# Designed miniproteins, single chains, continued (2), part 52

Each design is a single chain, and the fold is of that chain. pLDDT is the mean over its residues in the fold that is shown.

## One batch from the design tools (miniprotein)

Design m5904
Fold by ESMFold2-Fast:
Structure m5904 (fold): chain A 100 residues (1-100)
Amino acid sequence: SLQDLIDELQKTIDEVRQTLESNPNLSLSDLSKLLSIVMKKVDRLMQAIDDNPELFSDEDLQQLEDLYSKALYYRSLQTKEGYLKAFDLLEQLVKLAQES
């Protein structure tokens, strides 16, 4: 279900956040791998949202799409700052989906 995807993704985000906070000097490769784990689950969530758009307001749908697009952009930069910003945006996306 959509709720099961949100719950699983929230747990994954919390685990990644804890890793980032415990290891502030992670390599670019490590950051890329962590972001990839989150992105795979977010991609599944975005597909589930697209399949159930009636569960969200038009405003929330627009904000979810904006956060997702921005996260993809920052990921594409392939920099440490870009990966960290992408993670922050995905964390915001999941929180919005949970609160919707």
Scores: mean pLDDT 87

Design m5905
Fold by ESMFold2-Fast:
Structure m5905 (fold): chain A 63 residues (1-63)
Amino acid sequence: AAEAYSRAIELDPNNAEAWSNRGLALEALRRYDEAAEAYKQALELKPNDKEAATALEYALSRL
């Protein structure tokens, strides 16, 4: 759930995987704006994450 990944981010805000997983959870809840922000954070930490980049574009396309 999004809450579990939020806790992971609080403990390790440089964890790109936690940010990506938060984005996926928010996307499942149709919170595309919040999902896009989470994916942006994942990409700041791991710029070559093609999955996060594709997910960000998808989330932005749903706004």
Scores: mean pLDDT 74

Design m5906
Fold by ESMFold2-Fast:
Structure m5906 (fold): chain A 72 residues (1-72)
Amino acid sequence: SADEKSQQVAKLIKEGRKKAEEMLKKGEKPEEVIERLTEELTRKLVALGVPRENAERAAREVAKNIVDELTS
């Protein structure tokens, strides 16, 4: 159902945030963290049935928001 997919997406965002925190703590540059997180989230969203172009756009926005929030 849509609710189940929303829960899966929320879990992916939470896991992505934790990975971004670890990468930033290890001294990786924010722009590099955004790119790595975008690639990972895109693959996972495509696996959940999101069309690739939509997945990449959504993943990039989410990755940027996560990194901006962690570096603000």
Scores: mean pLDDT 84

Design m5907
Fold by ESMFold2-Fast:
Structure m5907 (fold): chain A 78 residues (1-78)
Amino acid sequence: SMEEVRNRILQLGRQAGQALLEGNLAEALALTQEALDLARKHNAPQSFIDDLERTRALIEEALRNGLSVEEALERALA
């Protein structure tokens, strides 16, 4: 059902947030990608898909440069 899909995406978002708090960027990236794949498959609002894509890009940048997500965000804002 759509409600089950929505609940799964929210669960993945919570798990990704927890992984980020623990400094596990690789796990956060994997969970964000799974949420993005589900959102695309089930035709979620484009604004929500765009937000997930920006989050994924930020985590990927942090991983590539050995930064925290906070450091990657500061670089994007400079």
Scores: mean pLDDT 82

Design m5908
Fold by ESMFold2-Fast:
Structure m5908 (fold): chain A 72 residues (1-72)
Amino acid sequence: SERLEEVKKKALEDLEGARAWIEASDLSPELRERALRLLEEARERVEKAKSVEEIHEIVGELQRGLAEILAA
């Protein structure tokens, strides 16, 4: 599915952008490590995803996890 490949590519590009932002951020080392672990897990899950819906669920879970880290 061309749409699945497009959504995967965009999601992976967005994850790379988020990683760069986190690495440049003033987050504590512990919060940075937690955020980077969530990003790496999300990247692996996106690469293995079989549907657009699955990718949206992965990204949604990641966004919630990152929001919790940023609120800590």
Scores: mean pLDDT 86

Design m5909
Fold by ESMFold2-Fast:
Structure m5909 (fold): chain A 89 residues (1-89)
Amino acid sequence: EPLEVPLLKNATLDEFIEKLKAFVDRLLARIRETKDPELGERALSLLDGLINYLKSLKEKATPEEQQKLDEFIAYLEKAREEIRRVLEE
């Protein structure tokens, strides 16, 4: 369906971050519930790849985008540490 939305980088980045946060939150909930080491290992690999991608994106970003990317990278790094702790539990 066609959407009448201004094609601004800031709006697109915010939507992208929001969708990824929701995905990561669901992934964390599943890992906390199952405590599956295989799922945890795959999740850590996925988060590492995403963090590296966002860091590369940050180097070419505007100052406003860099702030949003830094906050999201910090969120993902915290999620990664939480997964490690759940698996060690």
Scores: mean pLDDT 76

Design m5910
Fold by ESMFold2-Fast:
Parts: sequence; C-alpha cells; structure tokens
Structure m5910 (fold): chain A 109 residues (1-109)
Amino acid sequence: NPVDELLEEILREAGREDVLERARELARKYGVSLLDAALGIALRENDSELLMAIALALIRSGVHPDLFRMAAGNLDEAELERLLAAIDDEAVREEARRLHRLAKTGRKV
C-alpha cells in the first residue's frame, strides 16, 4: 500500500517509531490498514504532529477526501500551511485547503 509505505517513511524521518509500532499492533489486532490505525491514534490522542504526518502521506500518495478531512480537520490553519509548504503542486495545495475548510465546518454540527 503506497500510503502506508509513505506514512512509515514520514514517521521514521520524524523519529516517531513509537507511534509506528503502536499503529502496526493496532492494525494487526483489528485487521485494518496502518493508515487507519495511525489515524485512530492521532484522533484519540489529539496528536497534531501525527495528524500532519498522515495528512502529508495522503496528499503525496493522492488525496483521499474523507481520510484527509478526518486528519486535517484537527489541524489549525498555521499547522496546515506548514504542511503545505512541503507541497510543490498548487492544485494539490488548493484541494487540501478546501478539504480542511469542509472538515472545520463539519466539526460544528
């Protein structure tokens, strides 16, 4: 899975092997993807750094609108712009900002 492989690389580069091991254990226990397990950890623990790593993996592997909204919805605008500074494609950056706005709007319901 290219998203899972890219997420593993991002987490290792960030020195977050602790999260990678926990996500692998949860993925095995529940029969879900590494991405789904990591997203579950990030949402439950409000881990902004992990949410940024997941959002970056989703953008670089091809944006998955629902999963990206779940990850990016917990980022503030400054965190999102820091993430998008690593993205060279303006169309991808614009789509990421659109999905982030949708996620923030949905949180108020």
Scores: mean pLDDT 72

Design m5911
Fold by ESMFold2-Fast:
Structure m5911 (fold): chain A 58 residues (1-58)
Amino acid sequence: MSKEEAAKRAENGAKAAEALGRPEAAKQVHDYAEKAKNAETDEEAEKYMKLAGEAIGG
Protein backbone atom coordinates (compact mmCIF):
# COMPACT_ATOMS: atom_id res chain seq x y z
CA MET A 1 0.00 0.00 0.00
CA SER A 2 1.34 3.45 -0.87
CA LYS A 3 2.00 6.14 1.74
CA GLU A 4 -0.78 8.31 0.26
CA GLU A 5 -3.31 5.47 0.24
CA ALA A 6 -2.44 4.42 3.81
CA ALA A 7 -2.81 7.99 5.10
CA LYS A 8 -6.14 8.45 3.27
CA ARG A 9 -7.52 5.21 4.73
CA ALA A 10 -6.52 6.30 8.24
CA GLU A 11 -8.19 9.70 7.73
CA ASN A 12 -11.41 8.05 6.53
CA GLY A 13 -11.33 5.83 9.63
CA ALA A 14 -10.96 8.84 11.93
CA LYS A 15 -13.92 10.60 10.28
CA ALA A 16 -16.05 7.46 10.57
CA ALA A 17 -15.20 7.07 14.27
CA GLU A 18 -16.11 10.72 14.94
CA ALA A 19 -19.41 10.35 13.05
CA LEU A 20 -20.26 7.28 15.17
CA GLY A 21 -19.65 9.20 18.41
CA ARG A 22 -16.50 7.29 19.39
CA PRO A 23 -14.20 10.16 20.46
CA GLU A 24 -11.47 8.01 22.05
CA ALA A 25 -11.16 5.83 18.95
CA ALA A 26 -11.25 8.94 16.75
CA LYS A 27 -8.35 10.50 18.70
CA GLN A 28 -6.24 7.34 18.40
CA VAL A 29 -6.95 7.08 14.67
CA HIS A 30 -6.12 10.78 14.20
CA ASP A 31 -2.74 10.26 15.88
CA TYR A 32 -1.95 7.29 13.64
CA ALA A 33 -3.18 9.17 10.54
CA GLU A 34 -0.75 12.03 11.29
CA LYS A 35 2.10 9.54 11.72
CA ALA A 36 1.16 7.84 8.44
CA LYS A 37 1.18 11.22 6.61
CA ASN A 38 4.60 12.06 8.04
CA ALA A 39 6.07 8.57 7.52
CA GLU A 40 9.38 8.37 5.64
CA THR A 41 8.46 5.15 3.81
CA ASP A 42 5.36 3.42 2.43
CA GLU A 43 6.03 0.53 4.83
CA GLU A 44 5.98 2.84 7.87
CA ALA A 45 2.78 4.51 6.62
CA GLU A 46 1.13 1.09 6.18
CA LYS A 47 2.13 0.16 9.74
CA TYR A 48 0.36 3.23 11.14
CA MET A 49 -2.68 2.60 8.93
CA LYS A 50 -2.92 -0.92 10.38
CA LEU A 51 -2.71 0.47 13.93
CA ALA A 52 -5.45 2.99 13.08
CA GLY A 53 -7.67 0.15 11.88
CA GLU A 54 -7.04 -1.78 15.10
CA ALA A 55 -7.96 1.32 17.16
CA ILE A 56 -11.35 1.47 15.39
CA GLY A 57 -12.05 -2.25 15.26
CA GLY A 58 -12.46 -4.77 18.02
Scores: mean pLDDT 74

Design m5912
Fold by ESMFold2-Fast:
Structure m5912 (fold): chain A 55 residues (1-55)
Amino acid sequence: SAQEEEDKQMLLAYAESVFSEEEVEKIRRLIKEGASVEEIREEIKKLIRRRQEEE
């Protein structure tokens, strides 16, 4: 749907502002492979959690 496409692009834009090049490339790959908005959100949450797990 158009809303899902917009949500995916919004999530990608957010990732580009917050994460490293390598992390953003992972998100771009998911979008290219047809990942859902939920899958992209889960990947972003995993990236955030990974940084916190260093504690």
Scores: mean pLDDT 79

Design m5913
Fold by ESMFold2-Fast:
Structure m5913 (fold): chain A 100 residues (1-100)
Amino acid sequence: SKKEEAMKLLSEGQQAFEAGDYEKAIELFEKAAELAAGVNPLLEAMALHNLGLALAKKGDYEKAVEYLEKALETAREAGASERLIEEIEKKLEEVKKKAE
């Protein structure tokens, strides 16, 4: 299913991120978010959040802000936990300060 494929890509993206391969992580998280869109909003929010984190690690703060804002909106609409919402909000604030 698209959900299972998105979960696999999210896991592979996290592994690439931990290895410091941010370019590969970005590609995997983008694909995970695309596959989760319209299928699983919470999984989409998680993929968009990780995409924003990977972009920030590459110094692409403008795109990181864009995807973190989208992750936050998607997470709120999906009824995500307060913990996840607060984590995204905190990271968005940190990245916005670096974009200035």
Scores: mean pLDDT 89

Design m5914
Fold by ESMFold2-Fast:
Structure m5914 (fold): chain A 115 residues (1-115)
Amino acid sequence: NAKEEVLAKLEEELERARNYSGNKEMAEILILLLKMQKAMVEGDVEKAREYAERIVEHIAKVYNLSPEVVEEVRRLLMEGLRRAEALDDPEEQVAAVREGFYDALLKALEAQSNK
């Protein structure tokens, strides 16, 4: 079962992320990303959106982002979730969520570099 296999892989990744002894802020963002992916695969879109908002809060704080950039980061993350919601394949759902996250993170990094 593809759904069960994807959920098992995400749970293993969560265990590894929780055992990170380095950058706590990055570990917390990764844990939220994994929880967001798991929620989408489970069909809990509202819970996935809750995790997305927590990711936005962490990224905004870590990179000291302006309100304009925070809204763009939120938009990119939410677009990833909307795309995942339209997909039936668990692996494609995870890919869509990850793509939205990477777009959001790249936007935050670009904004920090141009300041």
Scores: mean pLDDT 85

Design m5915
Fold by ESMFold2-Fast:
Structure m5915 (fold): chain A 92 residues (1-92)
Amino acid sequence: MDETASGLTTKGLILFKEGKYEEAKEYYEKALEIDPENPLAWENLGKVYEKLGKLEEALEYYEKAAELFEKRGLEEKAEEARKKAEEVRKKL
């Protein structure tokens, strides 16, 4: 394993900011292969799916991120992820 989950997530964030959503997706998916319970990677994949117009997938990923943030005691981040899920649900 040449990259950490954190390093892969950071690379994905850089690509996302550059508008390279499909490439960002690949890096976030690699991060989840290393740490399947990484809530930030789930949240960032939700953002990617939203940018790609895949709103149903975006909803699923934001809901999963909220569950994982809550499990880790990060209630404020969990609430933000739930709010993003609700916003996506309103677009469906």
Scores: mean pLDDT 83

Design m5916
Fold by ESMFold2-Fast:
Structure m5916 (fold): chain A 83 residues (1-83)
Amino acid sequence: MLDDLVSQVSLLVQQAMALTPPELRPEVGELVVEGMRALMEGDYESAVEHFERAAELLRPHSPEAARLLEQAKELVRQAKEES
């Protein structure tokens, strides 16, 4: 179950980073790395918060990248409710 969640979230994060403007990559990259770390540690609440912050940062610049991170956040939120 966790492996499937991590794989899906990783794919969405990779797609979002490909659509992230170069100027925002350091900030967004740090947030998604922290989110992935929290997810791997079982800290789903922190993972959701990091992905939400990254999506907010991206929303005015790349709505599609923001949408992908919102999908990643929702997958983690659903896993938290099932745990």
Scores: mean pLDDT 83

Design m5917
Fold by ESMFold2-Fast:
Structure m5917 (fold): chain A 82 residues (1-82)
Amino acid sequence: IEKAEELVKKAEEYLEKGDKEKAIKLAKEAAKLALEAAEKGENVKKALEIMAESGRILRLAGDDKLAEEIGKKIKEIQDKLS
């Protein structure tokens, strides 16, 4: 989970610098690692937060389709916890 948190922070930094390509790449990797942690039941709340933040970065960087995919995965995990 720590690696996913580092990656999402770096994605935000690249987004702020206008490097949308790197922001998308790092946010995608952060979301993937966070999803893996959530599926294993590890730090699920933190993993969902990282996935949500990754989706926000992806949408701001212009990758609306990937942001929507991540949002659907977040909803699926939340529905299983309810």
Scores: mean pLDDT 78

Design m5918
Fold by ESMFold2-Fast:
Formats: structure tokens, C-alpha cells, sequence
Structure m5918 (fold): chain A 72 residues (1-72)
């Protein structure tokens, strides 16, 4: 929901290193059809957290590709 995006955004203002909140934010944008915003957040997640959380990389890359295709 859009309220969830606001909640997650507030969490990230308080703790920008919360990788889980970044992942949930990207997913929330995707679920609302905001694919451009989702793609930006997935790219940031992969760049900033991919080395620390390599287990997130395959799924985040798949979702980034899907978000980029749907953003057309």
C-alpha cells in the first residue's frame, strides 16, 4: 500500500543501511505498479548491499529486469 511506502521511507530516513527496508520498499513500489521507482530501489539495493547480502542478488536482479520491462 502507499501507506506502507511512507512507513518504509520513514524507517530509511532513520536508518539508511536497513537492507530489509530497502527490499520491502522496492517490492511495495512494484506491487503498486510504480515500476520506475521499484527499478531505482532494486538497483540501489544491488549496488549498496549485494556484496553484504549475496543471497539477495539473484531475486533482486530478476525483479529489476521485470520492473524495467514493465516501466515502458
Amino acid sequence: SEERIAELTARLVADPDDAEAWLELAKSYFDLGKYREAAVVYRLLLERFGDRYPELVPEAQKLLKEATEKAK
Scores: mean pLDDT 81

Design m5919
Fold by ESMFold2-Fast:
Structure m5919 (fold): chain A 65 residues (1-65)
Amino acid sequence: DEGFELLKKGLETGDAGTILEGLNLLLKEGKVSEEEIEKIAREFNEEDSIEALRKVAEEVLRKLG
C-alpha cells in the first residue's frame, strides 16, 4: 500500500509534504474519503494547520494499521 507507506514515512520524518502525498494517494486508492478527513480534522478542532495535518495523519494511520 503505497499511500500507507508514504503516510507512515511522512509522520516518522515530520515532512508535511510527504504526509500530504500519502494522504492524497490514500484518497486515490479509496482507503479514505475527503469527508472522513474533514470529520477527523473537525474532531481535533486544531487551529494550527501543520498540527492539524499531523493529527489527521496519525488518526488515519491508526485506522488503517
Scores: mean pLDDT 76

Design m5920
Fold by ESMFold2-Fast:
Formats: structure tokens, sequence, C-alpha cells
Structure m5920 (fold): chain A 62 residues (1-62)
């Protein structure tokens, strides 16, 4: 199931698989992964990649 989430802490990408995100950005969580990671789509940029779940606040199940 997809979820709408808000970025609560800035994230800088450390690899090509990760997204850079800014506090206040909205993302769609596509998949929860191991080690506290999620695969998300950034609604502002349209890019997809990995994010640390601790930097996200769940808003809504889609």
Amino acid sequence: PDYLAEVIEDQEAKSEDELSLKKGDKVIIKEFLLDGKAYVKNLKTGKEGLVDVKNLKLLEKL
C-alpha cells in the first residue's frame, strides 16, 4: 500500500540510490525496506529513491 508522508528532517543523498529531500517536502512511500529505509517518490521533483524512515512523518494511507 502507498502512503503519503512529509519530510521532517533534511536528507542529503549519499549514493545514487538515495534522494536528497528538504524538510516540508511531500513524498509517496512505495515500499518499506530493511534497516529503516523506504523507497519513495518525491512529489516536488518526481524522482524516486531511498530515504531514511526516521526523516518521514506518515500523513495518510492512499
Scores: mean pLDDT 83

Design m5921
Fold by ESMFold2-Fast:
Structure m5921 (fold): chain A 81 residues (1-81)
Amino acid sequence: MVDEQEVLEALGLIYLAIGKLDEKRGNYEGAVESYKKAAELFEKAGSPLAADAYRNLADVLEKMGKTEEAEKWRKKAEELA
C-alpha cells in the first residue's frame, strides 16, 4: 500500500515538472495534459499536492483564454486545499 502511494506521488511530481516546463515554453496544451495527469495521480495518492496541480491547470487555462474552465479547476483546488 505505502509503495503504491509513493509511486503515484512520484509520478505526479514528474508530470507536474513536465507541465511547468511546457508552460514556460508556451506549450499550454501540453501543460494542460501534464497538470491534469499530475492532479489525478496526486488525488489517487491522497497527496495535498493535488491542489497545487489543479491551481497550475487553472492558471494555464486562464492564459489560453479558457476562463470558465479555469474557474472550475480553481474551485476544485480550493476544495482540496
Scores: mean pLDDT 84

Design m5922
Fold by ESMFold2-Fast:
Structure m5922 (fold): chain A 78 residues (1-78)
Amino acid sequence: MRERAEELIRRGLELFEEKRYKEAAELFEEAARLYAELDPTSPKAIRAYNLAALAYRFAGDLEKAAELEARAAELQAA
């Protein structure tokens, strides 16, 4: 699972550089879910949710970005 999540982060960063923000956001969100399933308090899960939120903002999906930022904040507070 960790190897899959790390691969999703790398591919998401490549897509982000290509300005394919929605696709990048979807990969970061999947990685965040995988990390959170292993350890909900993981810094990697929090980081991945924040990367997904950033990518959704660039894609123009401000509602989804705000949702994922709130999720990251909840995990960080736990």
Scores: mean pLDDT 83

Design m5923
Fold by ESMFold2-Fast:
Structure m5923 (fold): chain A 64 residues (1-64)
Amino acid sequence: SLEDEILISMAQMQVAVALNAYKKGKMSEEEAKEVIEEAAERLREAGLEEEAEELRERALKKLE
């Protein structure tokens, strides 16, 4: 649905901002992981479990 597409886009943007802040030394790895988990949880709450897992996995790989 359009609502699901918006939620996914918002979650992706939140994660992108956190990863960028981490790369610039403005956010710790722990803080970035917290943002990733929060974004994934919002998708799970909306029933988007597969999208949540994909987002989480891809984002965590970028921290290494």
Scores: mean pLDDT 88

Design m5925
Fold by ESMFold2-Fast:
Structure m5925 (fold): chain A 85 residues (1-85)
Amino acid sequence: SEALEKIREADRLFIEAGEALKAGDAKKAIELAKEAEKLAVEGAEELAREAEAAGDLESAEAYREAARYAKELAEKLIKEAKEKE
C-alpha cells in the first residue's frame, strides 16, 4: 500500500516538524511541514483514486477531505513557525 506508506511517512515528518519547532529551528520545521503536506496529499489522492475505481465515491470524498485537512495543518504549522521568528 504505497498510499498508506506515504501517509505514514507524512505523519513522521509532521512529528519531526513539531520537534524542530520546539527546538527553535523554524526553518527546518517549515521544510519538514511542506514535505509532510506533499506526501499526505499524494497518499490521500492515491487512495481517493482507488476508491473511485472501485465505485466508492463516499470514501473518495473522505480521502480528498483528508488531503485538504493535511494541507491546512501544514499551513498552520508553517504560519506558527514564521510567527515565532
Scores: mean pLDDT 86

Design m5926
Fold by ESMFold2-Fast:
Structure m5926 (fold): chain A 70 residues (1-70)
Amino acid sequence: SELEELIKELGELFKKLKEAIENKDIETAQKLIREIEELIRRLSELDPVIGRAAEKELKKLKEELEKVKK
């Protein structure tokens, strides 16, 4: 299903984003955030509950990235 494929892709992108933040790779992290935001938009159209959970996780990771940029 499209929902299952999007969830799997989102999981892989979140893993890559966490690794980029841990490595202080700001440029890669910013690119991944844009990809994740687009994916969350599509996911929210199919399942708003899962979409909100993904938005919360992304917000947390954006906050972690801001700490690294300091």
Scores: mean pLDDT 86

Design m5927
Fold by ESMFold2-Fast:
Structure m5927 (fold): chain A 72 residues (1-72)
Amino acid sequence: MISPLDVAEALLLMATGIAISAVLNGKMSVEEAIAFLEEIAEKLKSKIEDEADRKRLDELLREAKERIREAA
């Protein structure tokens, strides 16, 4: 039904929203927000065995980092 990638995408999306909110409210720098997302993504990636799904998560992380840079 729901794949491990779907769960990882949802969690990364929530983490991205938290990070953007923190940057906009001056609670976190862009660099700190990017580091936070990279840490979350690595933990999520460790639970995914499929290489294609891991690559997809890496692509989502790249997009999330860009969104944080644009929010600043």
Scores: mean pLDDT 82

Design m5928
Fold by ESMFold2-Fast:
Structure m5928 (fold): chain A 80 residues (1-80)
Amino acid sequence: MVAADAETAKAEIRKYAEEAIAKAPSEETKQQIQNVADMAIAQIDAGADPNRVLTAALMTIEQLLGDEKGFEEIARENIP
């Protein structure tokens, strides 16, 4: 896996968050995913390692979606 530069990492975080939000019909989960993405982008802009922030953000978003998989709506939008 190639090391991401700051702009690539931010773009990947935004894309992944948008896809995750589309699969999470719960407004609370959508807000949590958006907050993770916003925080990750802010950290990269502050000089944090883009690869570490990208990895952490993606893992956190996956965990948020996993915690919601008990809901019928999540089962329709996101297969485990």
Scores: mean pLDDT 72

Design m5929
Fold by ESMFold2-Fast:
Structure m5929 (fold): chain A 75 residues (1-75)
Amino acid sequence: MEDLLRAIGNILRAIGLKLDAESLELSEEAKKLLEKGDEYLKKALEAFKAGDYKKAAEYAEKAAEYYEQAIELAK
């Protein structure tokens, strides 16, 4: 259950950061980071559907890191 709750929390956080990044005027470099975030978010959702909540949480955390980097470059 702990891995499930962590996966849900990390996925929701990543989605929130994605929406924040998409609301900004992104440079080409920031867009590449957003794309990497999207790749890891997709992997997180696939792992979640497969019941691999530990991997889902790890992939969602990586997605969030890339989205935060995109936001930082977009300032």
Scores: mean pLDDT 86

Design m5930
Fold by ESMFold2-Fast:
Structure m5930 (fold): chain A 65 residues (1-65)
Amino acid sequence: SMREKLEEQIERYEAEAVRAYLAGDWRGAADALLKLAEKHEQLGDFEGAQRARETAERFYALAGE
């Protein structure tokens, strides 16, 4: 289903964000978190989307953005 595909994509972007974070790639982590936020919105999870965007903003700040 579309919901199952969105949940799979959410898990992949969470893993991508964590890997980038552990590598010190703040921009890559923030970019992955913005993709994660988009998938949460498509799923109707606006709270999850907001948290992902707030975390992305912090990581962009760490990257000098």
Scores: mean pLDDT 87

Design m5931
Fold by ESMFold2-Fast:
Structure m5931 (fold): chain A 73 residues (1-73)
Amino acid sequence: SEGEESGRLFREGVEKRKDPEKREEGLKLIEEALERERERVKKISKEVKEEMLEGSRELAEAVKRVSDELERK
């Protein structure tokens, strides 16, 4: 499913960001996963869209937190 695919891309991106040589590639994968999730949410009923969009925002905030932590190190 598209949700499973975006989850896989997100996990792969996080894993690649552990390698300094692949950090930029990992970030792009995370960004692609977030974009796919946003597109998926737009195709669902209003109520489900609102619930899943909240989840997408939480994921985006988690990505920002990870990025901020890596920048501090």
Scores: mean pLDDT 72

Design m5932
Fold by ESMFold2-Fast:
Structure m5932 (fold): chain A 100 residues (1-100)
Amino acid sequence: EKGKEYLEEQLKRAEEGLKKAQEMGFTDIAKDYQNAIDEIKRALKEGKVEEYLKKQIESLKDNIKTIQDLRDKGEISQETADKAIEYANKRIEELKKILE
């Protein structure tokens, strides 16, 4: 239930973003929003909400690894990396609580 409500809220935000992008003539941004909307709608229609959220968690974990690698190579500051990792971990914990 909570996972479905979360995706329905994400869908609503994406639909609002699509409308604004279309009104401004930002075709590429509008396409990105449309792709996000289609993915969320597919997950909701197929009852694959849990799978979608788990995939999002794995994507966030991969992002953390990429941020750590960029920090280790000196391409981003440690402060920038720490803030980005903290943000990603917060998203992961929120998604895990929805899956409980």
Scores: mean pLDDT 83

Design m5933
Fold by ESMFold2-Fast:
Structure m5933 (fold): chain A 93 residues (1-93)
Amino acid sequence: MDDEAAIEALEALLAQDPDNAAAWRTLGLLYENLGEYERALAAYDKALALDPEDYVAWLAKGYVYEKLGEYEKAEEYFKKAEEILEEKKKKAK
């Protein structure tokens, strides 16, 4: 897939609809796939500002910090994702 063309399309979409949390998360994933970790983190931060209960975005930030060698930060984000997932399981009862 042409990740650069997908990034351009998502950036154009987000210029018109900046409150699309799913699009920000997808943009972060594409930057992560290209090894652009700082841009990936910025996109995930935007997604989490819009939807702080997106445990997938918390996990994605953890994986980026692992790739950067910041294992302590990665653990904190993985723990946050686990807490959100557990709270969602409690609400489903």
Scores: mean pLDDT 82

Design m5934
Fold by ESMFold2-Fast:
Structure m5934 (fold): chain A 64 residues (1-64)
Amino acid sequence: SAMERAEEVRNRILENVRRNKETILSLPEAVREALIELAAREAEEYGGVDPEELKEELRRILEE
């Protein structure tokens, strides 16, 4: 289903960000924000993921 596809895409992105958190945090803020925007846009287009919800969740992971 569309919801299952969105969940799979979202979970893969979240897992990848958690795994690479230290590397992402070492990037300049502007680069980090650009990558978050790109990930959210692609997840929306190919997975039907809500981009604003995903960006908020990605920021929460990086702020933990």
Scores: mean pLDDT 82

Design m5935
Fold by ESMFold2-Fast:
Structure m5935 (fold): chain A 55 residues (1-55)
Amino acid sequence: SSMVERMVQAAKELGLSDKQALALYTRYGKASQRQLAEAAGVSQATVSRFIKLVE
């Protein structure tokens, strides 16, 4: 549950929409940074920042 809280907080800090955030949540740990960026419609730099905030 603390990881879910970190993911929600990271999405808020990065100004992600609910749709973008959900795309990252459902694929987190299952896809590459490129695949996460494509699925969420964000840059790979944004995905890298998301991962750093979660971890």
Scores: mean pLDDT 83

Design m5936
Fold by ESMFold2-Fast:
Structure m5936 (fold): chain A 55 residues (1-55)
Amino acid sequence: SELEKLKEEIQRLVEELQRRTRALRDQGASTAEIFAVARPLQDRIEALQKEVEAL
């Protein structure tokens, strides 16, 4: 179903966000660098969550 596909993609993006931000923190990246990577993933997650709410 469409709902299941959206939830699966949200979960995948959340896991990627957590993995990438952890790796950057472990490498000593700045907060600005972490935000630059995190923001597009967070924006995509928010957009997909709104799509789920619209169903």
Scores: mean pLDDT 87

Design m5937
Fold by ESMFold2-Fast:
Structure m5937 (fold): chain A 60 residues (1-60)
Amino acid sequence: SEQERLGLLLDFLTAVHEAARGVLEMLKADPNAPQELIDAVERGVADTEAAIAELRKQLA
């Protein structure tokens, strides 16, 4: 069903968000990490949070 597919997509995006946050924390702890890479990962985290919020609205 569409509801089951949206639920699976939400679970997937939640896992991606958790992984991306972990990568971001590792990069911020590394003094040799390029700022360009940190900025790119921060944008990815924000985009994933927005996608999760929209899916939650559809599932509510």
Scores: mean pLDDT 86

Design m5938
Fold by ESMFold2-Fast:
Structure m5938 (fold): chain A 69 residues (1-69)
Amino acid sequence: MEKAVEEALEFARPAVEQLKKAESELEREYLEGLLRMSIYVSAYSKAETREEAEEIARRAIEEVERELE
């Protein structure tokens, strides 16, 4: 679980870094969508069940939200 969350965060890293530099709402919306998709793609690739994939994604999103404070 922990490693899968870390891998999802690494996969989403380019979107997170771009989001930190975003200056417009349009750019932020685009990057937030890209970030979410990146996390879910990674989570589903690592999980054995849908429930596990959703838990990995939830934890990764919580960590991103904390980082973007």
Scores: mean pLDDT 82

Design m5939
Fold by ESMFold2-Fast:
Structure m5939 (fold): chain A 65 residues (1-65)
Amino acid sequence: VTRLVAADIRLVAIGFEEGVSVTVRLEDGALHVTLEGDPAGQAKVAEAAREEARRLGLPVTITVR
C-alpha cells in the first residue's frame, strides 16, 4: 500500500513537470496508468511507470489519450 502511494506521487510529479496528466490505479493486481498531454512527456512518464511497476513486482498497462 505505502509503496503504491509513493509510486503514484512520483508519477504524478514527473507528469506535472513534463506537461502530462497522470492517473494511476491498482486494478486486478496490475497498475493501470493513463497519460494525457505532451507526446514527448508521455514517453518519459511511461518509462517511469514501467520502472515503478517493476519495483512493485506488478504488471503495468499504459493508456495514452
Scores: mean pLDDT 80

Design m5940
Fold by ESMFold2-Fast:
Structure m5940 (fold): chain A 71 residues (1-71)
Amino acid sequence: SEEEARETIISILQSNGVSPELAERIADKFLSLNPGEVDLKAEAALIVGIAMSEGVSPETALKIYEQLLKL
């Protein structure tokens, strides 16, 4: 579900030091572009691209990418 996808994105972002407010912003931005049921593993590159555009460092983005690929 979109809610489950949102919570998964927020959880992974926060576990890598992204603030709750920023994690919610990134998740909501991704879901606005990909409404409904989404394959987070397939869309991992887009999620980390959005995270970097919102100020997440490339090093942190790589860690997030690796965790998304392990879903």
Scores: mean pLDDT 83

